# Designed miniproteins, single chains, part 74

Each design is a single chain, and the fold is of that chain. pLDDT is the mean over its residues in the fold that is shown.

## One batch from the design tools (miniprotein)

Design m2563
Fold by ESMFold2-Fast:
Structure m2563 (fold): chain A 70 residues (1-70)
Amino acid sequence: SLKEEVEKIAKEALEKLKQAKTNQEFQEIADETLLKILEIYEKIKDPKEAEEVKKIVDKFGEEAQKIYEE
């Protein structure tokens, strides 16, 4: 499903963010990830699945912020 694809993208991105050595690399990974998720989000026809993807994006942002503050 598109939701599962977004979950996989977010999970892989969080692992990459933990390994980022510079603020620039961190920002590039975050920006690329959000762009990929947005492209998938635009393909979603089910409003329930779209709401679940928004929750995944919110959670990704929270977890990325925690990594950045470490």
Scores: mean pLDDT 82

Design m2564
Fold by ESMFold2-Fast:
Structure m2564 (fold): chain A 88 residues (1-88)
Amino acid sequence: MEEAERAMEGGLSGGPLGADGAAGSAAEGAGTEEARKLAYELGRKGGAEGSALGAKLAGELGGERAGRLAARGAGRAARAAGGREVEP
């Protein structure tokens, strides 16, 4: 059942009732996720190339570093693409 699976995933993230660092993990997860979203949006605005670079960097790395590097890559690619809609 999906309900049981979700409960288990929640346990992995925060752990059972004894997890002391659950709040810290949740806060970090939110930060990194938001950084990845921002990088992805920047890549989308710069075109397909920017999006691809942002996705690759975020996928290869993990955590804060992935978000920061993806943001830089996506932003640079977006600037290189002209930051406008392009066609063949």
Scores: mean pLDDT 49

Design m2565
Fold by ESMFold2-Fast:
Structure m2565 (fold): chain A 109 residues (1-109)
Amino acid sequence: MHPLTQEALEELDRLIKEEKDPEVKAALEKLKEEVEKVTDEKAARAVWLAILVLKMTKDPEARLAILKHVTEGIKAALDEKDPDAKVAKIEDALAKGVAEAKKILLKNK
């Protein structure tokens, strides 16, 4: 396992422990399952960016949107052989998750 992947898993374990919403907690556990399969440094860095965005997002519904897109993106990235294609899929998924999260946050205020 890459050291960045190990650090990402440790951070996800902290987020899971601190999470009070059961749906968000389950979604974080699903994300962790996909992240543990990441062996490439470039993909691990993209995963860390997604974790940072999750840490900055406090609303449970917005967190669920990001988690859903990022988990699907990492799963799709694992099927890629090219590291740059893996990063592109994770970054695209994060961008879609953030866009949906912004819509949720703006509508709920």
Scores: mean pLDDT 84

Design m2566
Fold by ESMFold2-Fast:
Structure m2566 (fold): chain A 102 residues (1-102)
Amino acid sequence: AAPPADVARAEELEKQADEYEKKGYHLVAGSLYFEAGRIYDAAGQYRKAAESYVKAAESFLKAGYHTMALIAALEGYRLAKKANDEELAQKAAEVSQRAIDA
């Protein structure tokens, strides 16, 4: 069973990812956002998980890692739908299409 803890770790990973993204280290940022998304999903925080996966997908696209971007965007879509966040689901779908077209 997924533990309902570790949210503080996910928040720290997002903060680190934001700093790497600002510096242009897109692959590292994407990996950190992806890990934060997994932790939020395990904690049942589906909206935060979806936000982190969408950020991971955008970072992977900037890094040229189109397959990883697609995987992250599809996870973001799934979790955005689970969170009933239609705007976030639309954004995840758009990023997944950009990954396919790249």
Scores: mean pLDDT 88

Design m2567
Fold by ESMFold2-Fast:
Structure m2567 (fold): chain A 76 residues (1-76)
Amino acid sequence: MVRDLVKQGSDLSTIQKAADKQLDQAADLFAAGDREGALRLSAEVYEALSEHYESLGDTEKAEHYRRLSERARRLA
């Protein structure tokens, strides 16, 4: 979902709202014992946010979210 919104060129507020919703879903998965699913979903959200900030020229935030995505994937 977040990645689709980034690809569609949605505004930052729409992307951030979708990211928050998916990170809430990841937290619910973690609480339910699905650690792997939670980490995978978090990684996808962080990757999409990294791509979005890269498109805005915010290299620092893009790199920050890229690192978070890579870390989540390694732990999944």
Scores: mean pLDDT 81

Design m2568
Fold by ESMFold2-Fast:
Structure m2568 (fold): chain A 56 residues (1-56)
Amino acid sequence: AKPTPAQIAAEQYFFAHSLSEILKLTSEDIAQEISKETGLPVEDILPIVQAYKQAL
């Protein structure tokens, strides 16, 4: 299946930031940052960010 806009936004954020920076922030902080940058709802972004962060 094609990735959702929220999945693309989360993936771009993780590629643009270092592991150190990602680990320093909460999943909620990262989701809010992506929401501000993209205009996508935090509710759509947060579960994807949580899943990616758990995979680290």
Scores: mean pLDDT 81

Design m2569
Fold by ESMFold2-Fast:
Structure m2569 (fold): chain A 81 residues (1-81)
Amino acid sequence: SFLDELWEEMRRIVKESQEKIKKYVEQGDYKKALEVARESLERIIELVREGVEKFPENEILKETLERFEEDLEKVKELLEA
């Protein structure tokens, strides 16, 4: 289903980004780690927005979107510091 594909794609993005973030953190490159986090969050937000548009009554998708948007704002703040 669309939702199963959405959750699987999100899971793939999260796994790939976590591996890259961990590598940059281990190297002491926190800026690159944050840039990877920003890019992955932007991609996830785009996917979840499509889900919300297709299922506007789905509160879990709306809550998920809000949470990732909050995380993105935190990452952006850290990149400006």
Scores: mean pLDDT 87

Design m2570
Fold by ESMFold2-Fast:
Structure m2570 (fold): chain A 81 residues (1-81)
Amino acid sequence: MKVILAATSEERAREEAKRLFGEEPFIARNAEEAAKALLEGKTNVAAIVQPTRLEAIKAAMEAYKILKEKGVEAKVIDVSE
């Protein structure tokens, strides 16, 4: 299963990915970067780190749409504070 974490902190994203999945996440700055990492199969968990919760959620939803258009199912989890 592919996972997208919406985060405002890289540290929190790493802690939550380890707690929930036992994996180190791929840290992405935008939706396209996260989607590319997941589509290439190099990671199962990508975290999009943005300055605000709203920006993080918007970017995560955009990555979700990119993956869905390519036939890949992903789960979006908000770990932003």
Scores: mean pLDDT 85

Design m2571
Fold by ESMFold2-Fast:
Formats: sequence, structure tokens, C-alpha cells
Structure m2571 (fold): chain A 85 residues (1-85)
Amino acid sequence: MKEELEKLIKEYDKAVDELMAAYDAGDTDKTNEQILKIRGIGLELVELVEKVTGNTSLADQIRHLGEVDPLSASFLAKRLAEKVL
């Protein structure tokens, strides 16, 4: 589990770097692809955090936020994952 969280946090950081690079280049298609990738990583992070903490209510709140603001939800999921490491 710790190794899975560390791997997903690293993938999140890489996806954010790629998002910033695509945005700075004006590549709208690649920017949208990276947003979807970050959303997917965030959902995996929140699932693992739920398994570690047993806090379904918090996980559901993050998933709900992810429906309207996937980048903020994914950032929150990453920060919670870092706290349980």
C-alpha cells in the first residue's frame, strides 16, 4: 500500500508537470488529456486513502468535489495520501 501511494503521488506530480507544459505551449488537446489523467490518478488516490483511513464520508466528499472540480479534488486526494505515508 505505501509503495502504491508513493507511485501514484509520483504519477500525479508528473501529470501536473505535463499539464503545465501543454498549457504553456497552447496545446488545448494535450491540456485536456492531462486533466483527464490527473482526474484518474486522483480517483485512485482517494480509493487508497479510504482503504487506509476507513473514512468513507471524506472519500465521498472528495469524489463529489471531483465531479465539479477534478483538479482541486485530485490535489486534495494527493495531500491526504502524503499525510497517511
Scores: mean pLDDT 85

Design m2572
Fold by ESMFold2-Fast:
Structure m2572 (fold): chain A 94 residues (1-94)
Amino acid sequence: MEGKKMGEEAAETGKKHHDSEGSLKALELANKGAELGGSEETAKMLAEAGKAAAEGGVKNTEGSTEGAGAAISGIGAAIEAALKSGLGLEAAAG
């Protein structure tokens, strides 16, 4: 249940802060959730929230900051790593 709140906070933080700081906070929340040993559902929610927050940041900054791009790449890599750690094909199927 706490994982859902952390995912929502990550997405909201990314929307509120349309710069690299917002993206980094979203990534920090996602990593913290993973470290707490959440379920696969928690990891998936945090990954999706982080991705959504990063995408929002990019659209608002229009690449104005290279830091935002780096943070988004980091979030994307973390999401991909989390999906690959399980079954990438299964995640793609549903």
Scores: mean pLDDT 51

Design m2573
Fold by ESMFold2-Fast:
Structure m2573 (fold): chain A 69 residues (1-69)
Amino acid sequence: ELLKARFAFKKYDTAGDGKLTIEEAKKILKEVFGIDLTDEEILKYDTNGDGTLTFEEFMNMVKDLLAKR
């Protein structure tokens, strides 16, 4: 559920600046959603190429993953 993703983002956003590291995003996917992704698959959603995901990029990733099956 999208609300679950939102709460997870807030909880794991260590910097408090609305961004997640790839490692934090990977942990959320595995621990909260049971989805194990490669770093390369996560980096596909990093449109800035800075090694972090904004809230919008993270939510888009979760939506795409939930839409697959």
Scores: mean pLDDT 75

Design m2574
Fold by ESMFold2-Fast:
Structure m2574 (fold): chain A 70 residues (1-70)
Amino acid sequence: MTKEQLARAVKLLAERLGVELTDEQAQKIADFILENPDASVEEVAAFIKEITGLTDEQARALAEGLLSLL
């Protein structure tokens, strides 16, 4: 999976959760996942929360969905 494909998946999955992410936020999340392939849901959710300001529940749901694609 390319970084661009993963970033697009991030934006689409966020939309399903009622959240709009910028291209920059989606790319940062994609980069984090690709650089940390062994990252847990909790680690990915913490990163998402830090850069987006989403709630714990929204960040966790997005992280779980994204890791299920890998």
Scores: mean pLDDT 83

Design m2575
Fold by ESMFold2-Fast:
Structure m2575 (fold): chain A 75 residues (1-75)
Amino acid sequence: MKIIVTVGGSASAEEKEKIREIAKESVKESNGDPEKAKELLEKRIREELPNLKSLTVGVTVVGDTVHVDVLAEME
């Protein structure tokens, strides 16, 4: 299974890298279930980023590839 993570918004480069790692771990723990991956992602990102103003997460599975799109806006 291949995981592709795209992170946008006003988060810093360090915060975006943290989001990418959370995304990869959440997808692996969810065994490719996009709904479970999305729920874990939203929960963990909110726990790790105290200055998070808004968060949008999309998870789409195409064949053996999981696409994770995150928009994180910071205060």
Scores: mean pLDDT 83

Design m2576
Fold by ESMFold2-Fast:
Structure m2576 (fold): chain A 86 residues (1-86)
Amino acid sequence: SERLSRIRAELQKLLARLQARGRMPSRDELYEIGGLLSGAISELEAQGRLDTAARLRQLLDQLRQAYLAGDVDAVLAALQAAIALL
């Protein structure tokens, strides 16, 4: 899907910036990541890829929990895993 490819590319750019910076995402960056992942979930559901969409929801929740815990490595790992599904 062209939409999934665009979402994946934007998430990859965000991941690269976060990895280079080595710090927690800002609230704005977290909001952007959440919006992109929610868009990917909707597109996967529209394609009937329900198991992949459910796994992305779990990873988005894990990413948010890691953010609240201040765990940079866990945030980056969850984002990497999410991108790998796209």
Scores: mean pLDDT 91

Design m2577
Fold by ESMFold2-Fast:
Structure m2577 (fold): chain A 68 residues (1-68)
Amino acid sequence: MELVEKLLESFETLAKQFLADPRVSPEALRIILEHAEAEAREALEEKNVPEEDKKYFEERMREIRERA
């Protein structure tokens, strides 16, 4: 859970930072978030976190994307 929480917090921080920058287009933000999401999934796989934690991560990621 700690790794999932940290990854979600990092993703949310990244989204907020780029949303605050008027130079970043919505399309660029989407690409940046997709890249960060893929990297986070790779980290979760590397650490062999439980499948339930991965599902929790995916659900929280959808909520963050909805706000972005």
Scores: mean pLDDT 74

Design m2578
Fold by ESMFold2-Fast:
Structure m2578 (fold): chain A 70 residues (1-70)
Amino acid sequence: SLEDAVKEANKLIQELVKRLREAIAAGAPKDEVREMLEKITELTRKVGEAYENNDIDLIKEAIEEAKKLL
């Protein structure tokens, strides 16, 4: 369902945010941090727009993209 897809996407985005916070704490380079933050921001925007448009396939695409970043 659309709601289940959104929940999965949000769970993966939260995991990416957690990994970013851990990377920052470990002293990751600023350029690497910036790149990951930009990717997380883009995924969050994509999921929000897809949800507003009832586009479940686009949410599933965002889920696969997020999985590749983990």
Scores: mean pLDDT 87

Design m2579
Fold by ESMFold2-Fast:
Structure m2579 (fold): chain A 72 residues (1-72)
Amino acid sequence: SMPKQSYATRVTPPDQDLTPDQRQQLDQRVQQSQLIAKAANDAIKEGEKQGLSQDEISVLGLQAAEEVQKKL
């Protein structure tokens, strides 16, 4: 029979009372937040490579985040 014991790599507590639908909604929100943050960070890094001012870099980050948010 397949072992049904605790798995060393399992990070999700077994006593979470979330339904599958609630877990899916949370995962979706986390993924959206990560995509927005990644776009902003990528734009900031690109601005730094170009030697832009802090204000210009901030604008690029905000624009990238806004564009990704519009597509979600």
Scores: mean pLDDT 71

Design m2580
Fold by ESMFold2-Fast:
Structure m2580 (fold): chain A 64 residues (1-64)
Amino acid sequence: DDAYAARVERIAELMRERQRELDERTARAEALAARDPSVTPRLQREVDELRRKVEEELEELNAE
């Protein structure tokens, strides 16, 4: 059934997009922390929260 292959591709694409979002956020946080180390704890918390959300979404996408 072609629907199965399409679903697998869709999930893989969404997983790649979520990883890209996390990578972009991490890169921005590192750039800001390099300019002002005092913001590091706040930016680290923001990145950790995004990572948690990405992990939850990926688990949901893989759940049947």
Scores: mean pLDDT 76

Design m2581
Fold by ESMFold2-Fast:
Formats: C-alpha cells, structure tokens, sequence
Structure m2581 (fold): chain A 76 residues (1-76)
C-alpha cells in the first residue's frame, strides 16, 4: 500500500502536481506507521483529482489512479 502511494506521488510530481504528490507521500508515511485511515487516503486522492482537473492533467491522472487502484485491489 505505502509503496504504491509513493509511486503515484512521484508520478503526480512529474505531471506538475507537487501539492498532490506531497499529500500522497504524507499519507504513505502514515500508512507505514499504521496511523492512516481509509478517509486520509480518500482525502488525498480527492484533492489530487481537483488539482489534476485544474491543471488540465485529468487524462494522465486517471491512468495513475487506475494503476494505484489495481495494486491496492491485488493486496486485498
């Protein structure tokens, strides 16, 4: 989980979404410490969706999010 979140964050940073990348990295650190809730993850992702839409990067963002969701579902 935490590794997948960090990978998604790196991709968001490359898209020019540094605030979204930072939010996901912060959540990944909390996941590793056992402090993160599903709500923390959802909030970070929802903020990233808004940032991507505003930046006109929604298409690439959706691809990153689909990859993240697939990795999470495989761990379940």
Amino acid sequence: MAEALREAADRFEKLGLPNSAKALRDVAEKVERGEATPLDVAKAINQAIKDAEKAGKSEEFDRILDELAARVNREA
Scores: mean pLDDT 75

Design m2582
Fold by ESMFold2-Fast:
Structure m2582 (fold): chain A 73 residues (1-73)
Amino acid sequence: SSAEKRKKMYERMMAEIDELLAKGALSPEIAAVLRDVLDRLMAGVSIDDVAAAYADIAERLEREAEALLAAVA
């Protein structure tokens, strides 16, 4: 992808992370991981490799949510 396309995507995703963090919908720890992934995208990592990294994060978030719900039940 072009450098312009990567920069635009990076700026948009960073803004979304900031918005979710401000709303309390995203933990600072997960926000830091997502920012690291976006930094790798700006370094020229493919979007497919970034998507694969997000899959692992999504799985961890799901497990943590299930554990919290089980503890409250």
Scores: mean pLDDT 68

Design m2583
Fold by ESMFold2-Fast:
Structure m2583 (fold): chain A 69 residues (1-69)
Amino acid sequence: MELTEENIEAGVISLAAAVGLVVARKTDLPGKEEIIKKYEEALDATSAGNVEQAKKLLDEARKIDKEAE
């Protein structure tokens, strides 16, 4: 596997998004659908090679989860 900055970043984002998605699905938060959608979009973006978009979506999901709820 390549240990490039992009690959390391994509791996971290994918793991964080996957964990966040599992946690969001297991909780009964009023806004959980929006949070779940953002984590799913982040995972899709990493799969498409769009690391910058995935990072932004992950950050948005985490901020919404903490501040909106």
Scores: mean pLDDT 72

Design m2584
Fold by ESMFold2-Fast:
Structure m2584 (fold): chain A 94 residues (1-94)
Amino acid sequence: SALDELRELSAELDKLLADPSASLEEIKEQVDRLFEALARVMAASDAPAEVLRLALRSDVQVLKEQIAKRYDEEDAKELEEHLEERERELLAAI
């Protein structure tokens, strides 16, 4: 169920990123929900910490690339800084 919740939250983030009416605040809130679900999935995992850190960095990089294609430089930077803050917090918890 935690993995299914993560998939649903990821799909909702993709929908928000594709929606021109979505605010940066709504996108940031969805990112926060996604990272909370990801933290629960990672906490339940028996995978080595190095594998979990690599997976997280890879997932964040994909999101940054999607943002860079969709948003102007100013909005992209704001969202990327938010992603980097959430990534830093979760990496410290692994």
Scores: mean pLDDT 84

Design m2585
Fold by ESMFold2-Fast:
Structure m2585 (fold): chain A 81 residues (1-81)
Amino acid sequence: MEEEIVELLAEAIVEEFGLSEEEARELARRSVEAFLTLAERLSPEQQRRLAEILREEAAAAKNPAAKKALLLLAEYAEELA
């Protein structure tokens, strides 16, 4: 799951910001690692609320790769709770 989210975020970063694939993957990897570390430290109630927020953001997202990444992050947060 983590590697899939990294690849989707890297794709979105390349498309939205024009970074190289290597720079986008490194940024995506660090961002996902930071997010997962933060999410694991939340209470179960906060993890469920985070999943809800991520699903709302995914619904609003225009970039298909970003939308998929947000949905996978929401699933991860829900599974932690």
Scores: mean pLDDT 84

Design m2586
Fold by ESMFold2-Fast:
Structure m2586 (fold): chain A 110 residues (1-110)
Amino acid sequence: SELERLEKSLENIEDFDKLLADPSNHPFLIELYKRGLEAYERVGNELGKAFLLRQLGLIYYKQKDYESAVKYYSKALEILEKVLPKDHPLIKETQENLEKAKEELEKQKA
């Protein structure tokens, strides 16, 4: 399935970081993750959705599209806060990513 192909493509963190480093790959990654979000929504995988939303946030952050980065990190954080314990490291990491994106967005508006 498309979800299985997505999971296999993201199996290696080194492969993802390499793909992310080249901006020409960003449209492909965005489309892949958006389709993965639709697949995870159909199966009710909330943690999978949060993971893909965080990856979308990171891609937009690398593009300096901080408005989109804030949007996707905020959606990921909302899900994580509902499904994970309050002190979970993923919540803290996502909060830190969101605050960095908000700071950069404020600098662009100033």
Scores: mean pLDDT 81

Design m2587
Fold by ESMFold2-Fast:
Formats: structure tokens, C-alpha cells, sequence
Structure m2587 (fold): chain A 97 residues (1-97)
């Protein structure tokens, strides 16, 4: 059913975003010599160097393309101030079909 397809897409998206956060947290932890939990909080708050912010945006763009979002919607996602707000925007787009 359509509802089951939407639920699966949301679950898959959440899994991909969670994996992205773990990957970047490990990279930031290793590169800057900080705890992985601290790195995750910094990424979520957008308190990381520009190189990491750009990498986050590029990976979010790749994920958004997999979910067939329009370029306009992708731009709206990437313009969100935090990762949590970007996640919410993506979930809302899936709900709308």
C-alpha cells in the first residue's frame, strides 16, 4: 500500500541519515582528537569547520537525489540551519509524496 511505501521510505531515510552522522562523527573525532559523542553534537549544531559542513551538504544532496526530490526541494533542505531541521524537511517531503 501507499502508506507502507511511505513508512519504508521514512525508515530507510532515517537509517541513511543516522549512518551519515556516525561516519562524520568518527571522521571529526579522528581528525580533531575529540570524543565521538562531542563530534556528533558539534555536527548536529553546525559547529564544525567549513570542510566538514560542505561534506555534510554534499552527502545530504546525494541522499536527497536517491529519494527523487526536486532541485528546489534539495536547495530548501541544504539551506536548513541544522541537521535536525534538514531531516525534518526531508521527512515532510516523503509524507507529501
Amino acid sequence: SEAEEIAKKKQDLMSELNFLLRELSEEVSKKYGIDTSTAARMIIKGQVPPEIQEKLKEKLREIAKKYNFSEEDIQKILNQPTLLEAQEAMLELINKG
Scores: mean pLDDT 84

Design m2588
Fold by ESMFold2-Fast:
Structure m2588 (fold): chain A 66 residues (1-66)
Amino acid sequence: SEVDKLVEELKKKLEEMLKNGDSGEKIQQYVADMLVDARKRLDDKSFSEFLKKASELLEKTYKELE
């Protein structure tokens, strides 16, 4: 699905940014841009599903940024 594709892109990008030592601010900006784009392209149901799955990845990533 489009949602699963976006979740996998987010996961890979977050892992890449952590390995590169990117700042939390840079990670937040990337996520903000991705959410804006997803909201424009997805319907309400698909966007809600994306948010649920993305929030799980973000929680894990922010714990690693400590």
Scores: mean pLDDT 79

Design m2589
Fold by ESMFold2-Fast:
Structure m2589 (fold): chain A 90 residues (1-90)
Amino acid sequence: SGDAMARRAIELAREALELGKETLEKLKKGEISEEEARKRLLEAEIKIGMALIQLAVAEQLGASPELLEEARRLIEEAEKVLAEVKKLLK
């Protein structure tokens, strides 16, 4: 169902957000290498890409507006966190 695809997008976006936040915190504290941070960044960006695909499918299948809005909100929050990670990687 569309709702199932929207929930999958939410799950993927949450995973990307959590990974991004952890990576950002560890980078700021010097607890992680730039190489490891780049690997985590790539993994999180792949999850965001997957979330965007699931969101597009959910929209086509008529998922509830509330689930679509939550998925978009989490994707945007994750993208913002990953942008901060990218700024620290020189």
Scores: mean pLDDT 91

Design m2590
Fold by ESMFold2-Fast:
Structure m2590 (fold): chain A 95 residues (1-95)
Amino acid sequence: SEVEKLIEEIRKMWLGLIDQLSNGHLRGLERRFLDSTVDYFREKAKEDPESTTEVLKELLKKMKEILNSDLSPLQKLEEIRKLIDEQVSKLEERL
């Protein structure tokens, strides 16, 4: 599905960023947040696939912008967390 393709692209890019962290405990926490976020979007896609797809497209677009910025890996992860919170809030308002 388009949802699974978007989730896989997001997950792959996000994992690449997490793997740049030297602290194993932080990598573990960030991977857990990634997994929970993926599970959340998979469940929401069952309820409203169209709204979820649009949110995932926006998330992917903005995540690419963050990854191409001159921010450190930790700063990029902070911006991704803010982005996830914003996009989750937008999706919850539509459901």
Scores: mean pLDDT 86

Design m2591
Fold by ESMFold2-Fast:
Structure m2591 (fold): chain A 57 residues (1-57)
Amino acid sequence: ASEVQLRAAQHEARHMITEEGWSAEEALAHLAEKAPELYAAHREELTRFIREVEATR
């Protein structure tokens, strides 16, 4: 997947956690369902990013 698609997924996950009150686990599960190929290609990067978002506030 492209960097643009990865960036879009990161922004969506941040919104879900910060604005909608989702956990990191819930956000990761949503991305795995919505964009399974992107998630498979960037699993470690997405997991790290989402955990950092949850940890910040």
Scores: mean pLDDT 80

Design m2592
Fold by ESMFold2-Fast:
Structure m2592 (fold): chain A 94 residues (1-94)
Amino acid sequence: AAEEALEGARIAAEGILSDESLPAERATGYVLAVIGSALGAELALRRGDRRAAAEEARIGARVAEEAAKELSGESKEKALEGAEKLRRAAERLE
């Protein structure tokens, strides 16, 4: 579950950063939000709070899905793949 959330965040971040049409400042904001959510899920799990971890993973998925609206082609597909992994991690934590 935690590894799946972190892997989802990594894939989404790679997708977001690979689209050169997206302004660097906006791409950085999305990447920090997605990675921050995955780290938040990890920290919640270390505290034994599976519900908080699931909510953090869902936040990461929503951010990746929002970023994907501004992306195209393979970059968009990667962001959506990352979002799906984050959603699956959240479901496994509930």
Scores: mean pLDDT 86

Design m2593
Fold by ESMFold2-Fast:
Structure m2593 (fold): chain A 104 residues (1-104)
Amino acid sequence: STEERRQALENASLEELEKLLNSPNEATRIAAAVAIGAQGDKAMVPLLKKMTSDPNERVQTAAVTALGLIGDKAMLPFLEEIAKTSKNPRVKEAAELAIRVINA
């Protein structure tokens, strides 16, 4: 199931998660971004930043949410730009929430 895959990913290494973020499968990229956010590793910030430009809007939303969960204040200007310029309401709302989480 998707839940079993997600739990396996929460224990995955940085190298395994990086590989999964480059998967052709959108659901796999979403699950990897969620797992990275849960792990909270700042080393993943550059990969998540790249995923905010993913062709799939659900992957973009997951990456933005993960950046908020990691809580790196250096990402605030980047998230503010997404909140200002995104044409997708879900991505915009995710960026606004991520900013609030980081500033909490």
Scores: mean pLDDT 82

Design m2594
Fold by ESMFold2-Fast:
Structure m2594 (fold): chain A 100 residues (1-100)
Amino acid sequence: MEEEVRKAVQELLDLLSKGKGTITREELRAFLKTVAPALSDEEIDALFARFDKDGDGTITVEELLDYLREEVRGTFPDASDEDIARAILARIEELKEALS
């Protein structure tokens, strides 16, 4: 499951980054404006800051995965690692469909 989640995140980042393996703030902003047009630029900036834990202006697979794990665990604190992985996979599939 963990390896499946990592691959799904990598595939999502590859779609957003055009195969670079990382995404920039502007690439994330363009994507989020498409799937959640009600989000303000300020909200998107806050989300990017949460993803960009290294402060280098890009988002890696590890940074995005850590954020998604924290988000799901915060919502479901009693969830198993398996449950969290399944929730992340479902969310990534929804995002990929919205991107298509």
Scores: mean pLDDT 68

Design m2595
Fold by ESMFold2-Fast:
Structure m2595 (fold): chain A 59 residues (1-59)
Amino acid sequence: MKVTIHNSPGSSTQVIKEILESKGFEVKDILWNGQFGDPSFSPEKVEKLIPSLKDGDVI
């Protein structure tokens, strides 16, 4: 299953990627291109989303 992480300055993107990959997901990063990401998105929120994630999801 493939998921994409929106990469933003000051994000925990690398930690989130490692958590998802450890659970068997294939993770793609998108580069931050001047759009502000969600600063409240955390590893704990990602873990709660894992059971509902589908192929092609963006988080």
Scores: mean pLDDT 61

Design m2596
Fold by ESMFold2-Fast:
Structure m2596 (fold): chain A 84 residues (1-84)
Amino acid sequence: AKQEEIKQLLEEYYPNKDLIEPLTELLHSLEIPVETLKKYLEQGQLWLLVAAYATNEQLRELGFSDEEIVKLKEKAEKERAKLL
């Protein structure tokens, strides 16, 4: 149920369909509230939310380079302070 809800939100709001399954699994494992996910998707800020919760290793599995991960994590520090 919860994982299917995440997948449906990603299918509706997220343009890169190839990442929907790995993102659904990651977001479910991170226990991100569906309401929070929807808010960030509607604002086009999915990657700030993901970077606030995910480890560097999880971001690498999604196809990010180490340089991209550093930049994402720096931007996500402000979001992490709001969410955690």
Scores: mean pLDDT 78

Design m2597
Fold by ESMFold2-Fast:
Structure m2597 (fold): chain A 73 residues (1-73)
Amino acid sequence: SAVIDISPAVAVAIMDAVINQWDQATIQAFLDQYGISAQQLQDWLQHMLDTTSNPQMQARIQQTIQRIQQLQR
């Protein structure tokens, strides 16, 4: 499935990461805390990007995805 089902607590933390533009180290700490992979987070953010029409939110999601992609290298 292209859609990842995540807990409400994880969803809230992901939104905080997007809104506050967390750096790579903070994103890594979040992944470690909730036991999710960088790929799972990226897939969820891609779904959010595809469903939002807010340009400011789209830009923040894109920046967050870029930081996650750098963690996978």
Scores: mean pLDDT 78

